# Ledger of designs, part 68: designed miniproteins, single chains, continued (4)

Each design is a single chain, and the fold is of that chain. pLDDT is the mean over its residues in the fold that is shown.

## One batch from the design tools (miniprotein)

Design m14333
Fold by ESMFold2-Fast:
Structure m14333 (fold): chain A 75 residues (1-75)
Amino acid sequence: SVLHVTTKVNGSGDYLRLIKAIKDLFGDDFLGAYIDPVTGEGFIRFKEGTDLEEVKKKLLGFSVGSVYITKVEIV
């Protein structure tokens, strides 16, 4: 129920805004996220039974502000 994500920034990063947007998009299926603002890599945790392939499809290319998700892997 964990996705590894890689992000890229065009200018300054606002990872808290990105995490909030992901929480708002997935609601109760979203359990938490951490993205390292130095590396742009992180983990997003979802509820057991969540369709991670559909989540991956929705997150690939997802952008908020100057931050966009370039890679998503199911762990």
Scores: mean pLDDT 82

Design m14334
Fold by ESMFold2-Fast:
Structure m14334 (fold): chain A 77 residues (1-77)
Amino acid sequence: DREKLLEAVGLAVAKAVLTPGATREDIRQAVLDTVRELYPDLSEEEAQKLADEVMAELTRRVRADPEYYFELVEKAR
């Protein structure tokens, strides 16, 4: 389910952002870890591509509805 993946990745990003000292690399790693947890059978290339696709979709969703981001941050607390 794409919505489940989007929510899981969104929550992982929000948790990473809320962590003091988190870098862009930490956020990227959180996205990859979440994709691998949900889809352990994917190759490294497939997991990276899916991570990039879901990050693009998350960015699009947040741009269309900023409240979506605040909901994710609240869930991540």
Scores: mean pLDDT 78

Design m14335
Fold by ESMFold2-Fast:
Structure m14335 (fold): chain A 88 residues (1-88)
Amino acid sequence: MEAKEELRRAAYLLGVIAEQAGLPDIAEASRKAVEAIENGDLDKAIEYAEKTVELARAHRDQFPPELQAAVDEAIARMEEAIKKLKEE
């Protein structure tokens, strides 16, 4: 998949998981990352995606145990997409 599309999908997934877990700050950051990708603002997309990853890592234990593996996968996918988008 294209790195932009992979980032959009991973951020969207993490946002849905965060909403279901009652973690609105993570859901909002991920939603802003998705919106930035859709608007073609790649710099803002990376900024919000990095914030989403930081918040999800900091609050990982606040996710239900059954969702933590899916959160870890979404974080890993977002980090790989961010790296690809920043590559020279």
Scores: mean pLDDT 85

Design m14336
Fold by ESMFold2-Fast:
Structure m14336 (fold): chain A 93 residues (1-93)
Amino acid sequence: SADEAARAAGLEQLREDYKEAKEKLKTEKAKEIAKEVLKEIERARAGDAEDYTEEIEKNFTEEKKYAAKFVISGGLLASLGDEEARKDMKEIE
């Protein structure tokens, strides 16, 4: 039950992060930035990069940081079966 409570809290925070990032990315320009960030994350992952978070925080503009938050939280929620996140992730692929 303690582990279940921790997972529930993590999932709630993930949903809040996703909703906040989605709210900041309402414009067409923001969607294009999200597509670019997704490609950057996929390239980093293909190169066996173990931590993308530090690179995002260090090198990304505020717009790209929100795009990264959206892609990372949305992708994880989509993998967990969230329908809204799945739809949004397909839109930027």
Scores: mean pLDDT 68

Design m14337
Fold by ESMFold2-Fast:
Structure m14337 (fold): chain A 87 residues (1-87)
Amino acid sequence: PEKPFKPEEIEEAKKFMKEQLKKLEEKLKKEKVPEEEAKKLLEEAENMAVANLLKMMDEETRKKKATEEDLEKAKKAEELLKKRLAE
């Protein structure tokens, strides 16, 4: 197993994910994607970003910093990934 990422690396990843989500939102607005589809795509991207961030944290850090919402978002991302892999 890979060693847990350092706190600085996790914070950098958070900033990167936040920037990517903002760019995705702006792109969806420019492409005039319907609001319902844009919301779904943004939610999926946010869930994946949260799941990836939690995977970078060790178990103790996840318990301290992860909210119930973060855990639900990660769960939804894992379910989506399982469905994609089952294809």
Scores: mean pLDDT 74

Design m14338
Fold by ESMFold2-Fast:
Structure m14338 (fold): chain A 110 residues (1-110)
Amino acid sequence: MEKALELVKEGEKLAKEGDLEKAEEKLKEAAKLAKDSGDPEVQLKVAEELVRYAEEFAEKGDVKATLIFLKGANEVSEPLKDDPRSRKLAVRGTSAALRAVGAELDKELL
């Protein structure tokens, strides 16, 4: 868990620096590590952190960063599709994606 969360944090830093390709690679490594753990609590914790960062990027209107973090969250939560906690995270992820798209649309109208 700790190493997966560290990789998520590295991905956040890289995304903030504009290196989205390296950010996505770090998030893919984090997702693999969490899935390989076989522990639903580890997978849920990593997915929650990924969704939280996606929400933060969405508030800033960073559509690309929002989407790569949501992609990572979806990969981690794949084994948890029937877990109600994972379902709540999917709703939050959808809301974040809609907020990011709305912010991008506002930039085109202003």
Scores: mean pLDDT 81

Design m14339
Fold by ESMFold2-Fast:
Structure m14339 (fold): chain A 88 residues (1-88)
Amino acid sequence: MKPSPLEVANKLTVLSILIAGMDFILERHKRTGVLPDPKELAGLIEQGREIIAELKEIAKYSDEELKTQIEKMIARLQELMAELEKLR
């Protein structure tokens, strides 16, 4: 079923928050050497995988511009998740 514009906006907002949070954790680690909590790290990676799956489904029903935007944001989240997984 085609998602509503509001559902798409809400999912993109959650994605933006996750990207910002992951980036903050990585920058903090680079500056301080402090490792993130393993349970919090595992939870963030799991949330990232869930949002990627949801956004890939949304992308199937999206116009070309929105699809390209979603794909770029997914790629950025995947890069951040890979860096966080190295801290396990």
Scores: mean pLDDT 82

Design m14340
Fold by ESMFold2-Fast:
Structure m14340 (fold): chain A 65 residues (1-65)
Amino acid sequence: MEKALKEGLELIEEYKKRGWIKDYRIEGRKVTLYYDESDEMGAVGVAVLASLLRKLGLEAELVAV
């Protein structure tokens, strides 16, 4: 879990740098991703990121802002 969380964090920070997510929150193994629903590229990007995080064994939740 700790290693998966580290890899997940690196992915989340990269997506945030690209502007595809607005913010995020982490509680244990659960990641909450905040995204701009009006931005189609951001919406697609956050969905891909959530899928990658779930493959790492993390829980991913999407919240539109």
Scores: mean pLDDT 80

Design m14341
Fold by ESMFold2-Fast:
Structure m14341 (fold): chain A 72 residues (1-72)
Amino acid sequence: SHASAEEIEELLREQTELLRENRESLNEDEKEVLEVAEEELRRLEAGEISAFEAADRVLKKQHEIYLKVLAE
């Protein structure tokens, strides 16, 4: 079975908190991922999006950064 919404929300919250606590040690790309994660968690808490949508948006941001780094 696929991961539950509760499990995805928990993982997203844990990962975001770890990034937040280490904000000053993050590079610019990592800070941008943190900003997106914080915004998506805020939307999730407001009931505007699902945990799956929040996680998908964070992953999409990570992929954008990855592709940017690979671009010549």
Scores: mean pLDDT 81

Design m14342
Fold by ESMFold2-Fast:
Structure m14342 (fold): chain A 88 residues (1-88)
Amino acid sequence: SELQRKYEEFMEVLKKTVEEIKKKAEELGSYEDSKQYLEERMEELLNIVKKLPDEVQGKAYSALIEAKNELLVWLDATEKKRSEEAKQ
């Protein structure tokens, strides 16, 4: 369906953006800068979600929030691992 196609197109954009955020976080080498970049990209994706048809908007929003939470956990775990390695 057209609704399914639009949802799948959004999910592909979300997937690519997640990979770009991870790559950029490694390039930045800064937790604060990486978190800011992540938040800015998530805000851009939220604006895309708001333009989706109402029928798929809720599902797309849920996927976006799940991806954001997973990225924040990933970023936090990466920082904690670095700190633990520095302590021993």
Scores: mean pLDDT 85

Design m14343
Fold by ESMFold2-Fast:
Structure m14343 (fold): chain A 92 residues (1-92)
Amino acid sequence: DLGNELVEQSLPYAELAREGRVVEAARRLAELGDNISAAEIGAIAGLPDEEIREIAGERALEYVRLRRNFLDPESRERALALLQELLEERRR
């Protein structure tokens, strides 16, 4: 499964995120070539667009902007709540 290699290489990112060091986690993801995940975690953490661009690049920022604009505030809140529930179920 292609996901397993990314998980193994992103172990330092997982530790940084657990410590609340989200900016460092995003930079690690970008170093691994996962610019989309780097931009997503930066956006979820509330980083400004300029910082996301510096970490993940313009294309990944455009993707996150387009995704953000497709969701009204209620849909975005619901999507975040659902994501948290799915992550909690995975840990049970």
Scores: mean pLDDT 64

Design m14344
Fold by ESMFold2-Fast:
Structure m14344 (fold): chain A 71 residues (1-71)
Amino acid sequence: SPETREVSREVAEKLREIGDEAQKLISSIKDQLRKAIDEALEESRRLGLSPAETARLAIERVRETVEKFEE
């Protein structure tokens, strides 16, 4: 779907920003990030959000997930 593709692209770009140093950590958090994206997509569908708003919500959920792994 267009929403899934747009959100996945933005998340992939964000993960590149984190860099190779987190490669081992990326494998551990990848599934959790995908779940966070999936939850954001479901929430956005319920709220009738635009693709841009959906991407923003997914990025916020990804950020929250990453912060949990940094503890």
Scores: mean pLDDT 74

Design m14345
Fold by ESMFold2-Fast:
Structure m14345 (fold): chain A 82 residues (1-82)
Amino acid sequence: MLEEINEKILAKYAKEAEEARAKSDTEEGKKEALKLLKEIEEEVEPTVIEMAREAGASEEEIEEYLKRREASIKKIEEEIEK
């Protein structure tokens, strides 16, 4: 359920994600992609949490989901810094 909610929200930002991917072959493009990802996550996070709670997700499931998102962002940051 949380993955479906995440997919619907990501679909709203699909164009921005696609544009970021097109530039990702350069170091500048990777930095721009990371910036866009952080902006999307920051704007979307409250909505995802609210939708997850309304959908009946437990606080434990929400916490695990948020940790996964944070880990994914950190991994992308580390790959860009390489």
Scores: mean pLDDT 68

Design m14346
Fold by ESMFold2-Fast:
Structure m14346 (fold): chain A 67 residues (1-67)
Amino acid sequence: KPLSPEEASLAVKEAVDAARALGLTPSNTDIVAVARKLLEEGWSKEEALRYLLRRAGATDEQIEAAL
């Protein structure tokens, strides 16, 4: 089931906060892409988090630790 706009907004915020906790700054383009994927492509919160962290430059170990 696709996330509601409120659920997608929260998932995006959590992914951005996770990237910032690692000292990374996700691009606005990647943030918008993640929001679209959550709303339109049926992505899970976990898939969104993995995508945004990887795009921001997190290592695979950092990504798995955040999940």
Scores: mean pLDDT 81

Design m14347
Fold by ESMFold2-Fast:
Structure m14347 (fold): chain A 67 residues (1-67)
Amino acid sequence: MSIDDPELQKEINVALIEIALAIGLSVTDDPEKRAELERLAKELTEKVLNGEITTQQAVDELFRALE
């Protein structure tokens, strides 16, 4: 299923980053943090799609930015 199709893997990777962003935005009331999360999510998504980092690393970076 998720690991045998590169196209499906890309979709899953993007979805996981978007879910992490949505969680961050739902619990963050700080406008600066919200803007930082959106910026980071876009940058991290590009890095994952380019194969520079894993989806897990991208999600971890987003949650690290919350604190």
Scores: mean pLDDT 77

Design m14348
Fold by ESMFold2-Fast:
Formats: structure tokens, sequence, C-alpha cells
Structure m14348 (fold): chain A 89 residues (1-89)
């Protein structure tokens, strides 16, 4: 079905680190599944974050010695630390 095809494409986009495509496909899938708009957007944002994390993980696994990879690791490390501090406050 169209819904099954979109689900496959969304999972592939997430696995390949294509954040914008993952968000778009997941939003459309949620709409076809009859989810409220708020749930569609929440699912799309989650898919985008997962895709970005997959991309960073692949980049870090391939070449961790590049300045760009170190900047990405530092940036995300800072974001996780801030999120944890906010959750504990």
Amino acid sequence: SEMERLNEEALEAMEEGRAEEAKRLTRELGRLAGLPEAAQEAAAEAAGVLAEMRKIGKEAGVDTTTPENQELADKYGHLFTEAEAAAEA
C-alpha cells in the first residue's frame, strides 16, 4: 500500500541520515494514519532528530580525527549536558 511504501521510505531516510526527508515522509505517514496534527509534527520532529543522530554516528565512526567531527561531537555533548541540567533543575 501507499502507507507501507511511505513507512519504508521514512525508515530508509532515517537510517541514511536524511533528516528533512525523514521529517517530510513521517509527517505524511502520520496524516495517512489519521493522527492529529500535533502528533504528526511530534513524530516528524522525532524522525528528524533520529536521522541527524544516525548521520553523526556514521560520520564519527568513519573519521573521528577531522575537525568537523570534533565540532559536531562537542556541540551535541553540550546540548545533552544542557538538557540533563534542565531536567534535573
Scores: mean pLDDT 66

Design m14349
Fold by ESMFold2-Fast:
Structure m14349 (fold): chain A 100 residues (1-100)
Amino acid sequence: MPSAEEIFEEVLEKLRELIEEAPLSPEVKARVQALLDEAERLRREGGDPERIAEVVETAALLIYTEVARRAPELVPQVQARMEEIGRLLREFIRLAREEA
């Protein structure tokens, strides 16, 4: 079974792929990237897994909101990717708490 660190890295990778593929403004891309950088910092500092997850979910919500505004026809595809990321994020929380 993968470690919490491995799952967290997969979450970040999938979000970065979504940032590159989704029609986001430069301002939204910058905000999302800053949130992902904060999540990585919190993870390295041994932060609360639920707090880390909240930061990641905030980034995901910004992506979803921007896509819904700019390209509503892509929402179903983005929603499917968000559901996958959400499942991985829940697994990250579970594993991180088991490692504590």
Scores: mean pLDDT 83

Design m14350
Fold by ESMFold2-Fast:
Structure m14350 (fold): chain A 100 residues (1-100)
Amino acid sequence: LRQLVSALPTETLLDLVSTILEILAENGGEIREEDLIEAVSKRTGASRSVVSGVVELLVEAGVIERVTGEDGEVYLRLAPELREGVLAVQQLEAEQRAQQ
């Protein structure tokens, strides 16, 4: 996974990062890891392995936290410091679109 992510073009990596953060924000800053990987893969055309590798990079960078739920499923959430800012912007944009 790490080797695969390191081989990605910078533009592709940035697109994947942006899409991951957008989907997290759309889901209130927290989503099941499998659901995130599927959604990003569908939007970008990237393989699940590539998406998983970028998720791991963001977890190691402290942008995203990985949490295991009581159901045994793995969830991803935005780091608290980033969550308020990203969620506020996305909520405002969603409210503006809903009012249009």
Scores: mean pLDDT 72

Design m14351
Fold by ESMFold2-Fast:
Parts: C-alpha cells; sequence; structure tokens
Structure m14351 (fold): chain A 75 residues (1-75)
C-alpha cells in the first residue's frame, strides 16, 4: 500500500506545482485539499486494519476524482 499511496501523493504534488506555475491558485488549492484527504484517509484505513487492496483502490479512486476536478478548473 505504501508505494501506491506515495505515487498518488507524488502525482498530487506535481499537479500543485504545475497549477502554481500556470498561475492557477484555485487548481493548486483543490489539489492540496485532495492531498490532505488522501493522507487522512490512508492513516484512518491503516489504523482500522483494512487490507492493502481496499486501501489502494480507495486512494486511487480519490486520486481519479482529484485529477478530474483539477482538469475542470484548469480548462
Amino acid sequence: ADEAVQKAIDKLKEMIEKARELGNPEAARVAERYLETIKAVYEAMKKAGLPDDVIIQTINDILKDAEKEVEKIMK
């Protein structure tokens, strides 16, 4: 799970940096909120003892939602 979660975090960080470079603080803020959400959800699921496959699927679903929302703002 750690590797998949780290990859999602890295993608969100790249989205934040790109949004800032393009002068879109709204998109950066949305990506930052999703980054915090993924971290909080991961810690909660890990503490609850949920299986790695459930954690990975949940984090990937959140990342997909983040990508869609950021792309919508960036258009």
Scores: mean pLDDT 82

Design m14352
Fold by ESMFold2-Fast:
Structure m14352 (fold): chain A 114 residues (1-114)
Amino acid sequence: SLEEFNKLLDEALKLVEENPTKENIRIFLETLLEIAMLIIRETEDKELLLRAIGLALRVIGALFDLEFNDDVDVQLATLRVLVDDMKDMLSQAPDSVRDKAIKILKKTIEELKK
């Protein structure tokens, strides 16, 4: 369900914003990359494919930036932009992609709560 996906994505983002350690930001970025790669593998929509590739590249850039930059405010602002784009892309994705993305987010939320 798109509603369940959006709720879990917002919950994961909130957990990172409440404890914005480098580890938690990395975990969240790796989760967004995994979901973007899922869309790339499973979409037959060319526009959604190109958007997912663009998101994956932005996430990879953010992961590299995280290793040498300690500006948490910029990092959190980047996560918010990526989350908004991810929600819009998943609204266009098939149910099978949303179901797999929900499972990925549930694992991430459990990891972020530790």
Scores: mean pLDDT 89

Design m14353
Fold by ESMFold2-Fast:
Structure m14353 (fold): chain A 85 residues (1-85)
Amino acid sequence: KKIEEMLARLEKEDPEVAEFARRLAEDVLQLDDEELREKLLKAMEEYLETGDRRPLIELSTELGVKILERAVNNEPLTPLSEVPL
């Protein structure tokens, strides 16, 4: 709800930034990380107050790293020690 309200406000101010923030919101929800959710809300609030895009850009980088880390953790199919001979 709060994310949707913030995205609606961003869309009225700058539709391109709103689309960027919406993509970040999707990534945050997929990661199910409360700290990243708080960072997203703060970054959107800061943009609405100051027009500063840097917090949103920084968050996009952090999200990319965390998505990659999770992918790497899931890439090993099985430990070699558990492979049937």
Scores: mean pLDDT 73

Design m14354
Fold by ESMFold2-Fast:
Structure m14354 (fold): chain A 63 residues (1-63)
Amino acid sequence: GPAERQAILREIGAKLREIGDAANDYFTGQGLLRAYAQGKVSDEQGAQGQALLAAGKAGLNLA
């Protein structure tokens, strides 16, 4: 019924947000690591880039 449909749509919305957050972490991590390789950011920002890339890969189920 309508209540069951709304529950499913809320669950789908939550999953789409999770995927969006993981994709953002993935691309932000890549950008930070690229900047770090070019000497444009600190070691702390380079480490953050590695952590974000790992989190994004896990959330997107990438190897």
Scores: mean pLDDT 87

Design m14355
Fold by ESMFold2-Fast:
Parts: structure tokens; sequence; C-alpha cells
Structure m14355 (fold): chain A 103 residues (1-103)
């Protein structure tokens, strides 16, 4: 089970992936069974929230998993840019609401 903070991150990443029109690609070393299970659960949550996520389990070791994640970086950077923009807009809205309450 994902903790509430991981669930909140999945919700924001799903929204960001939708906004960017990109698929979140995640590659994991098959030897790290705990990370495989966690990443698959995280990707399934993103899919349920209307985002797209693709998990590749790699049996060639951690360096091969890292190389696969590096190949997916351009799509991931677009998702992170959408994520950061949404977070910045939410912060601005919160500050304006607080200014209005103090006036």
Amino acid sequence: ALDPQQQAVAERLAAAAKAAGETLHLAVDSADTATVAQVQEFAALIEKLGGKAEVTVIDEGPEAAQAANEEALPAYEKILEAYAKAASEELKASLEARKAALA
C-alpha cells in the first residue's frame, strides 16, 4: 500500500502526464523486488487516475535499468515541467487567498 504522500505525488504526476500528453516510463532492476512491487503499484495508481505509465522490469541489472530510464528522460522532463508549473500556480493562488484574508 502507498502512503498518503506517495498517493498525492501519483495524483499530481497523473495530472502532469495528461497535461504534457506524455507517458511516464519507469524501468526497474528485477533483483530489487521491493522497488518493483512499489513502482508497479505506483504506475497502476497513475493509470487509475487517468495518466499513462509504463513499467519495464529489467533483468540485465541496475545499469541497464538506469540506461532505460535515461532514454525516457525527454518525456519525463516534460511531465516534470507540467508538474512544477501546476505546483507554482497552486502556490500563487494560496498566497493571493492569504493576502485577501489579511486585508
Scores: mean pLDDT 74

Design m14356
Fold by ESMFold2-Fast:
Structure m14356 (fold): chain A 68 residues (1-68)
Amino acid sequence: MPTKEEVQAQLQELTIKAVKLINEKKVSPEQQDELSQLIQEAYDKIQAGDIEGALKQIKKLEEKIKEI
């Protein structure tokens, strides 16, 4: 199982990628909302100590980024 710090690092890297896609106008408003929601949910899970839940949200975020 990855540590909380490793999971936070993964979320940070994916957040940077998502922000770049948004800034480059490569996402629809619906995709931007989905990315923002997944980032927020992952962050909330990490803060709650739910590392497994955070990893599930991070996986969904990564999959959504790959679709763009």
Scores: mean pLDDT 82

Design m14357
Fold by ESMFold2-Fast:
Structure m14357 (fold): chain A 84 residues (1-84)
Amino acid sequence: MEIQKEFGKKLAELLKQLKESNEEEQKELLEEILELIEKQGKELGLREDIVEISKLHIKDLVEPSEEIAKQGEEVAERLAKEKE
């Protein structure tokens, strides 16, 4: 439970900084956010697909693109298929 709370707090802080940052700082913060998501995903034993979609959501917020949107849709479809 502590890990999840700390993750959420740090993620929210980084996202806030991202909105207030210049382009160079945004790139560094984006990498830090993605690294945090991957680290916490592994530590919590989350499936790679869940970690991947979380990273794609953050990327889309910073650098929206058709490629990222398409990748997010493909990951979401894979998750839905495995649950059936």
Scores: mean pLDDT 68

Design m14358
Fold by ESMFold2-Fast:
Structure m14358 (fold): chain A 74 residues (1-74)
Amino acid sequence: MPSPQQVLDEAQQKLGETYQANKDSPLSEFEKKLDEVEDELIKQAEKLHPGNKDLIDTIKSMKNQVKKHAAARA
């Protein structure tokens, strides 16, 4: 079973890949893709570590950091 840290490492990788793949896309389309990835990551985290609110909150924080970084470049 992946540890919480491994789940966070995978989340960071997937969010980073989403950013790189969509960096030239309109911000609205990019935000939609980030929201889809966040939803999938949260569902996986809840399945692997049910009740770990800190893990879910960290994933949400990571997505928000990527979103802010993209908005700052627009």
Scores: mean pLDDT 80

Design m14359
Fold by ESMFold2-Fast:
Structure m14359 (fold): chain A 97 residues (1-97)
Amino acid sequence: KKEEVIELLKKAKEIVESMDIPEDLRNQILEEIDRAIEAVEKGDYRGALSALMGAIALLRQAKVEYPENKEKLDEAISLLEKARNLVLEMVREKRQQ
């Protein structure tokens, strides 16, 4: 699951890097994705969830402000939501051990 989450985050990062959105917004989203990757690798799943929520919120804002990127934004959001669901599952498994 950890490797699957990291792969999803890396795919989302590649999509965000290819988007035609303002550089400051792109950099903020990429920073949150990088924070999520770091947190997952460290086993800090609460930190990963916080970073994922931040990235998803910024992507949803970008979808409203820059609708021409809708397909890429929807794909990135979908990947991050899948990653978030897997992290939530890992948090539950850790608490049951």
Scores: mean pLDDT 83

Design m14360
Fold by ESMFold2-Fast:
Structure m14360 (fold): chain A 73 residues (1-73)
Amino acid sequence: SSRELGREVVELFGRGALERLEREGVRVELLEGEEIDPLAAAGAGIEALLLGRPARETAIVDGKRVVVEATPP
């Protein structure tokens, strides 16, 4: 259960960050994978805001590759 709990906590923090980024006008798209990983999406969104250009992040979730792209406002 600790592995499950750890993932839930990471997802909660990632989702919170993503909600903040969306309020700032950041748009996130899933390029590869089954679902947007909130932590990877948040990371890409922060980078996009800091650089003022689109940013991509790759993560491995449950052994599956996930690629997201964030676009600043």
Scores: mean pLDDT 79

Design m14361
Fold by ESMFold2-Fast:
Structure m14361 (fold): chain A 91 residues (1-91)
Amino acid sequence: GSASAVRFAKEQLKLLERAQDLLDYIENDLTDAPQEIKDKAKQLVEDAKKWLQMIGTDNSVSGSELQQMRDKIEKKLEEVEKEVEKFVKEK
């Protein structure tokens, strides 16, 4: 594969791992967290998994489109991380 495809695959694995770790933290350590935060974390894991699938299977998607999808997932991940941090600090 191209160097850019390998780079995106590595970046996607980090995003998926971050999203999964966040979801696991919320479900195991923040059992009283609002359902909305849990649902957002679950959606992030699903979005990251879909992006991984597109990198490996969809030859019609441009590198710029894959980067835009990555940036959207990363932004949502940061927003959920901030909501979790605020919830923990307000405890």
Scores: mean pLDDT 77

Design m14362
Fold by ESMFold2-Fast:
Structure m14362 (fold): chain A 69 residues (1-69)
Amino acid sequence: SLAAEAQEALERAERLAKEIGDPSVERMVETARDMVAAGLATGDAQVAWSLRTVQSLIAVLESRIEALK
């Protein structure tokens, strides 16, 4: 389900944010979590949009971690 995919994406983003250790990154993940929660309360289109947003955030965080290696 979209809800399960969004939850898995949030868990991945949280893990990446902790690895980076930047409070601003943790705030971005918190905002994404709020967007997913709002989506679940609103409807499927908003859930799909929030999932896409979390996936974009994951790509940015993965790029940041790669730059640290």
Scores: mean pLDDT 81

Design m14363
Fold by ESMFold2-Fast:
Structure m14363 (fold): chain A 71 residues (1-71)
Amino acid sequence: EKEWEEARELLEKLLTSPEEEAQKLNEKILKEDRDRAALIVAEGLLRAGRVTREEAEKRLEELRKKREEAE
């Protein structure tokens, strides 16, 4: 999972970077890999306490449903 590894590095930068930059990077990641990035970013933002847990769970569940429906 090459993209996952790259996104993970970017996620760490988001956690260490200021909130303003973290939000910009978050948007960029979502645009490049909307489904996968949403999962990774949601987890990272949740840990940093920048996003509400409810929002993160909603994104994750949306990803899971799409995955299950896909054959």
Scores: mean pLDDT 58

Design m14364
Fold by ESMFold2-Fast:
Structure m14364 (fold): chain A 71 residues (1-71)
Amino acid sequence: SKVEELQKMLDDVEKTSKEVLDSERAKLQALYAQGLISEEEVKKKQAQLKKFEESVQKLIKKLQEALEKAK
């Protein structure tokens, strides 16, 4: 059903985006702790991850609205 498809998309987006963000932030912290990247590079990557997170939140909102309309 459309409800089941939208729920699966929502669950997949929430799970995958969280895993990607957690993994990338952990890698960034590890690289910085090892002295392999500069503070400036950390800030740039953090800004990119924030933009990605904002895009994901926008998609989640659209999926939630579509799911409510389909119920």
Scores: mean pLDDT 86

Design m14365
Fold by ESMFold2-Fast:
Structure m14365 (fold): chain A 80 residues (1-80)
Amino acid sequence: SQSYQQQAISYLDLGIQHARNGNTDDAITYLDRALRYARQSGADPSVIRGIRGARDQVRNGDTDGAITAASSSRDNLRRQ
């Protein structure tokens, strides 16, 4: 569904913003929501892995890696 895809993108953007601001718990929450909606939109397995990777990187304190992974997943989702 296009609505699920748009929700996934919106939550990815929120996750990225919170990660940039050092709001780790909020970033994880929004990335988990993005993952749920990406799955419901029928996103490619590469997008799902990217969002999971971003979440794990936030948990491990790799903020820059998380932003890169989440941004790439967002851009790939927009092109699907």
Scores: mean pLDDT 88

Design m14366
Fold by ESMFold2-Fast:
Structure m14366 (fold): chain A 100 residues (1-100)
Amino acid sequence: AIEELEKIRREVVELIEEFEKEKDEKKQRSILNKILELGKKAIEFLREQGLDREAEILERLIKNLEKAIKEKNFEEALQIMHKIDAALGLAINTLKEREA
């Protein structure tokens, strides 16, 4: 369970690093769409684990990211992606404390 969320977070971090280096808008949009897919997968997982508060926080961030993509605000999108990474880290820590 924790391992699956840690894998999702690792993929998100790698995609953020790729996005920061990318200059092509089409490729930037591809990276952002992959982050949206990973975020939705993480939300589903958190709900299955009964972490409804953490899932709601992540859902709010995903909605903000979708809006930033629609508005072509890639600077705002990058800030939101960092918030998604932080939220995933907090959720992982909550799961680790729950299993201790």
Scores: mean pLDDT 87

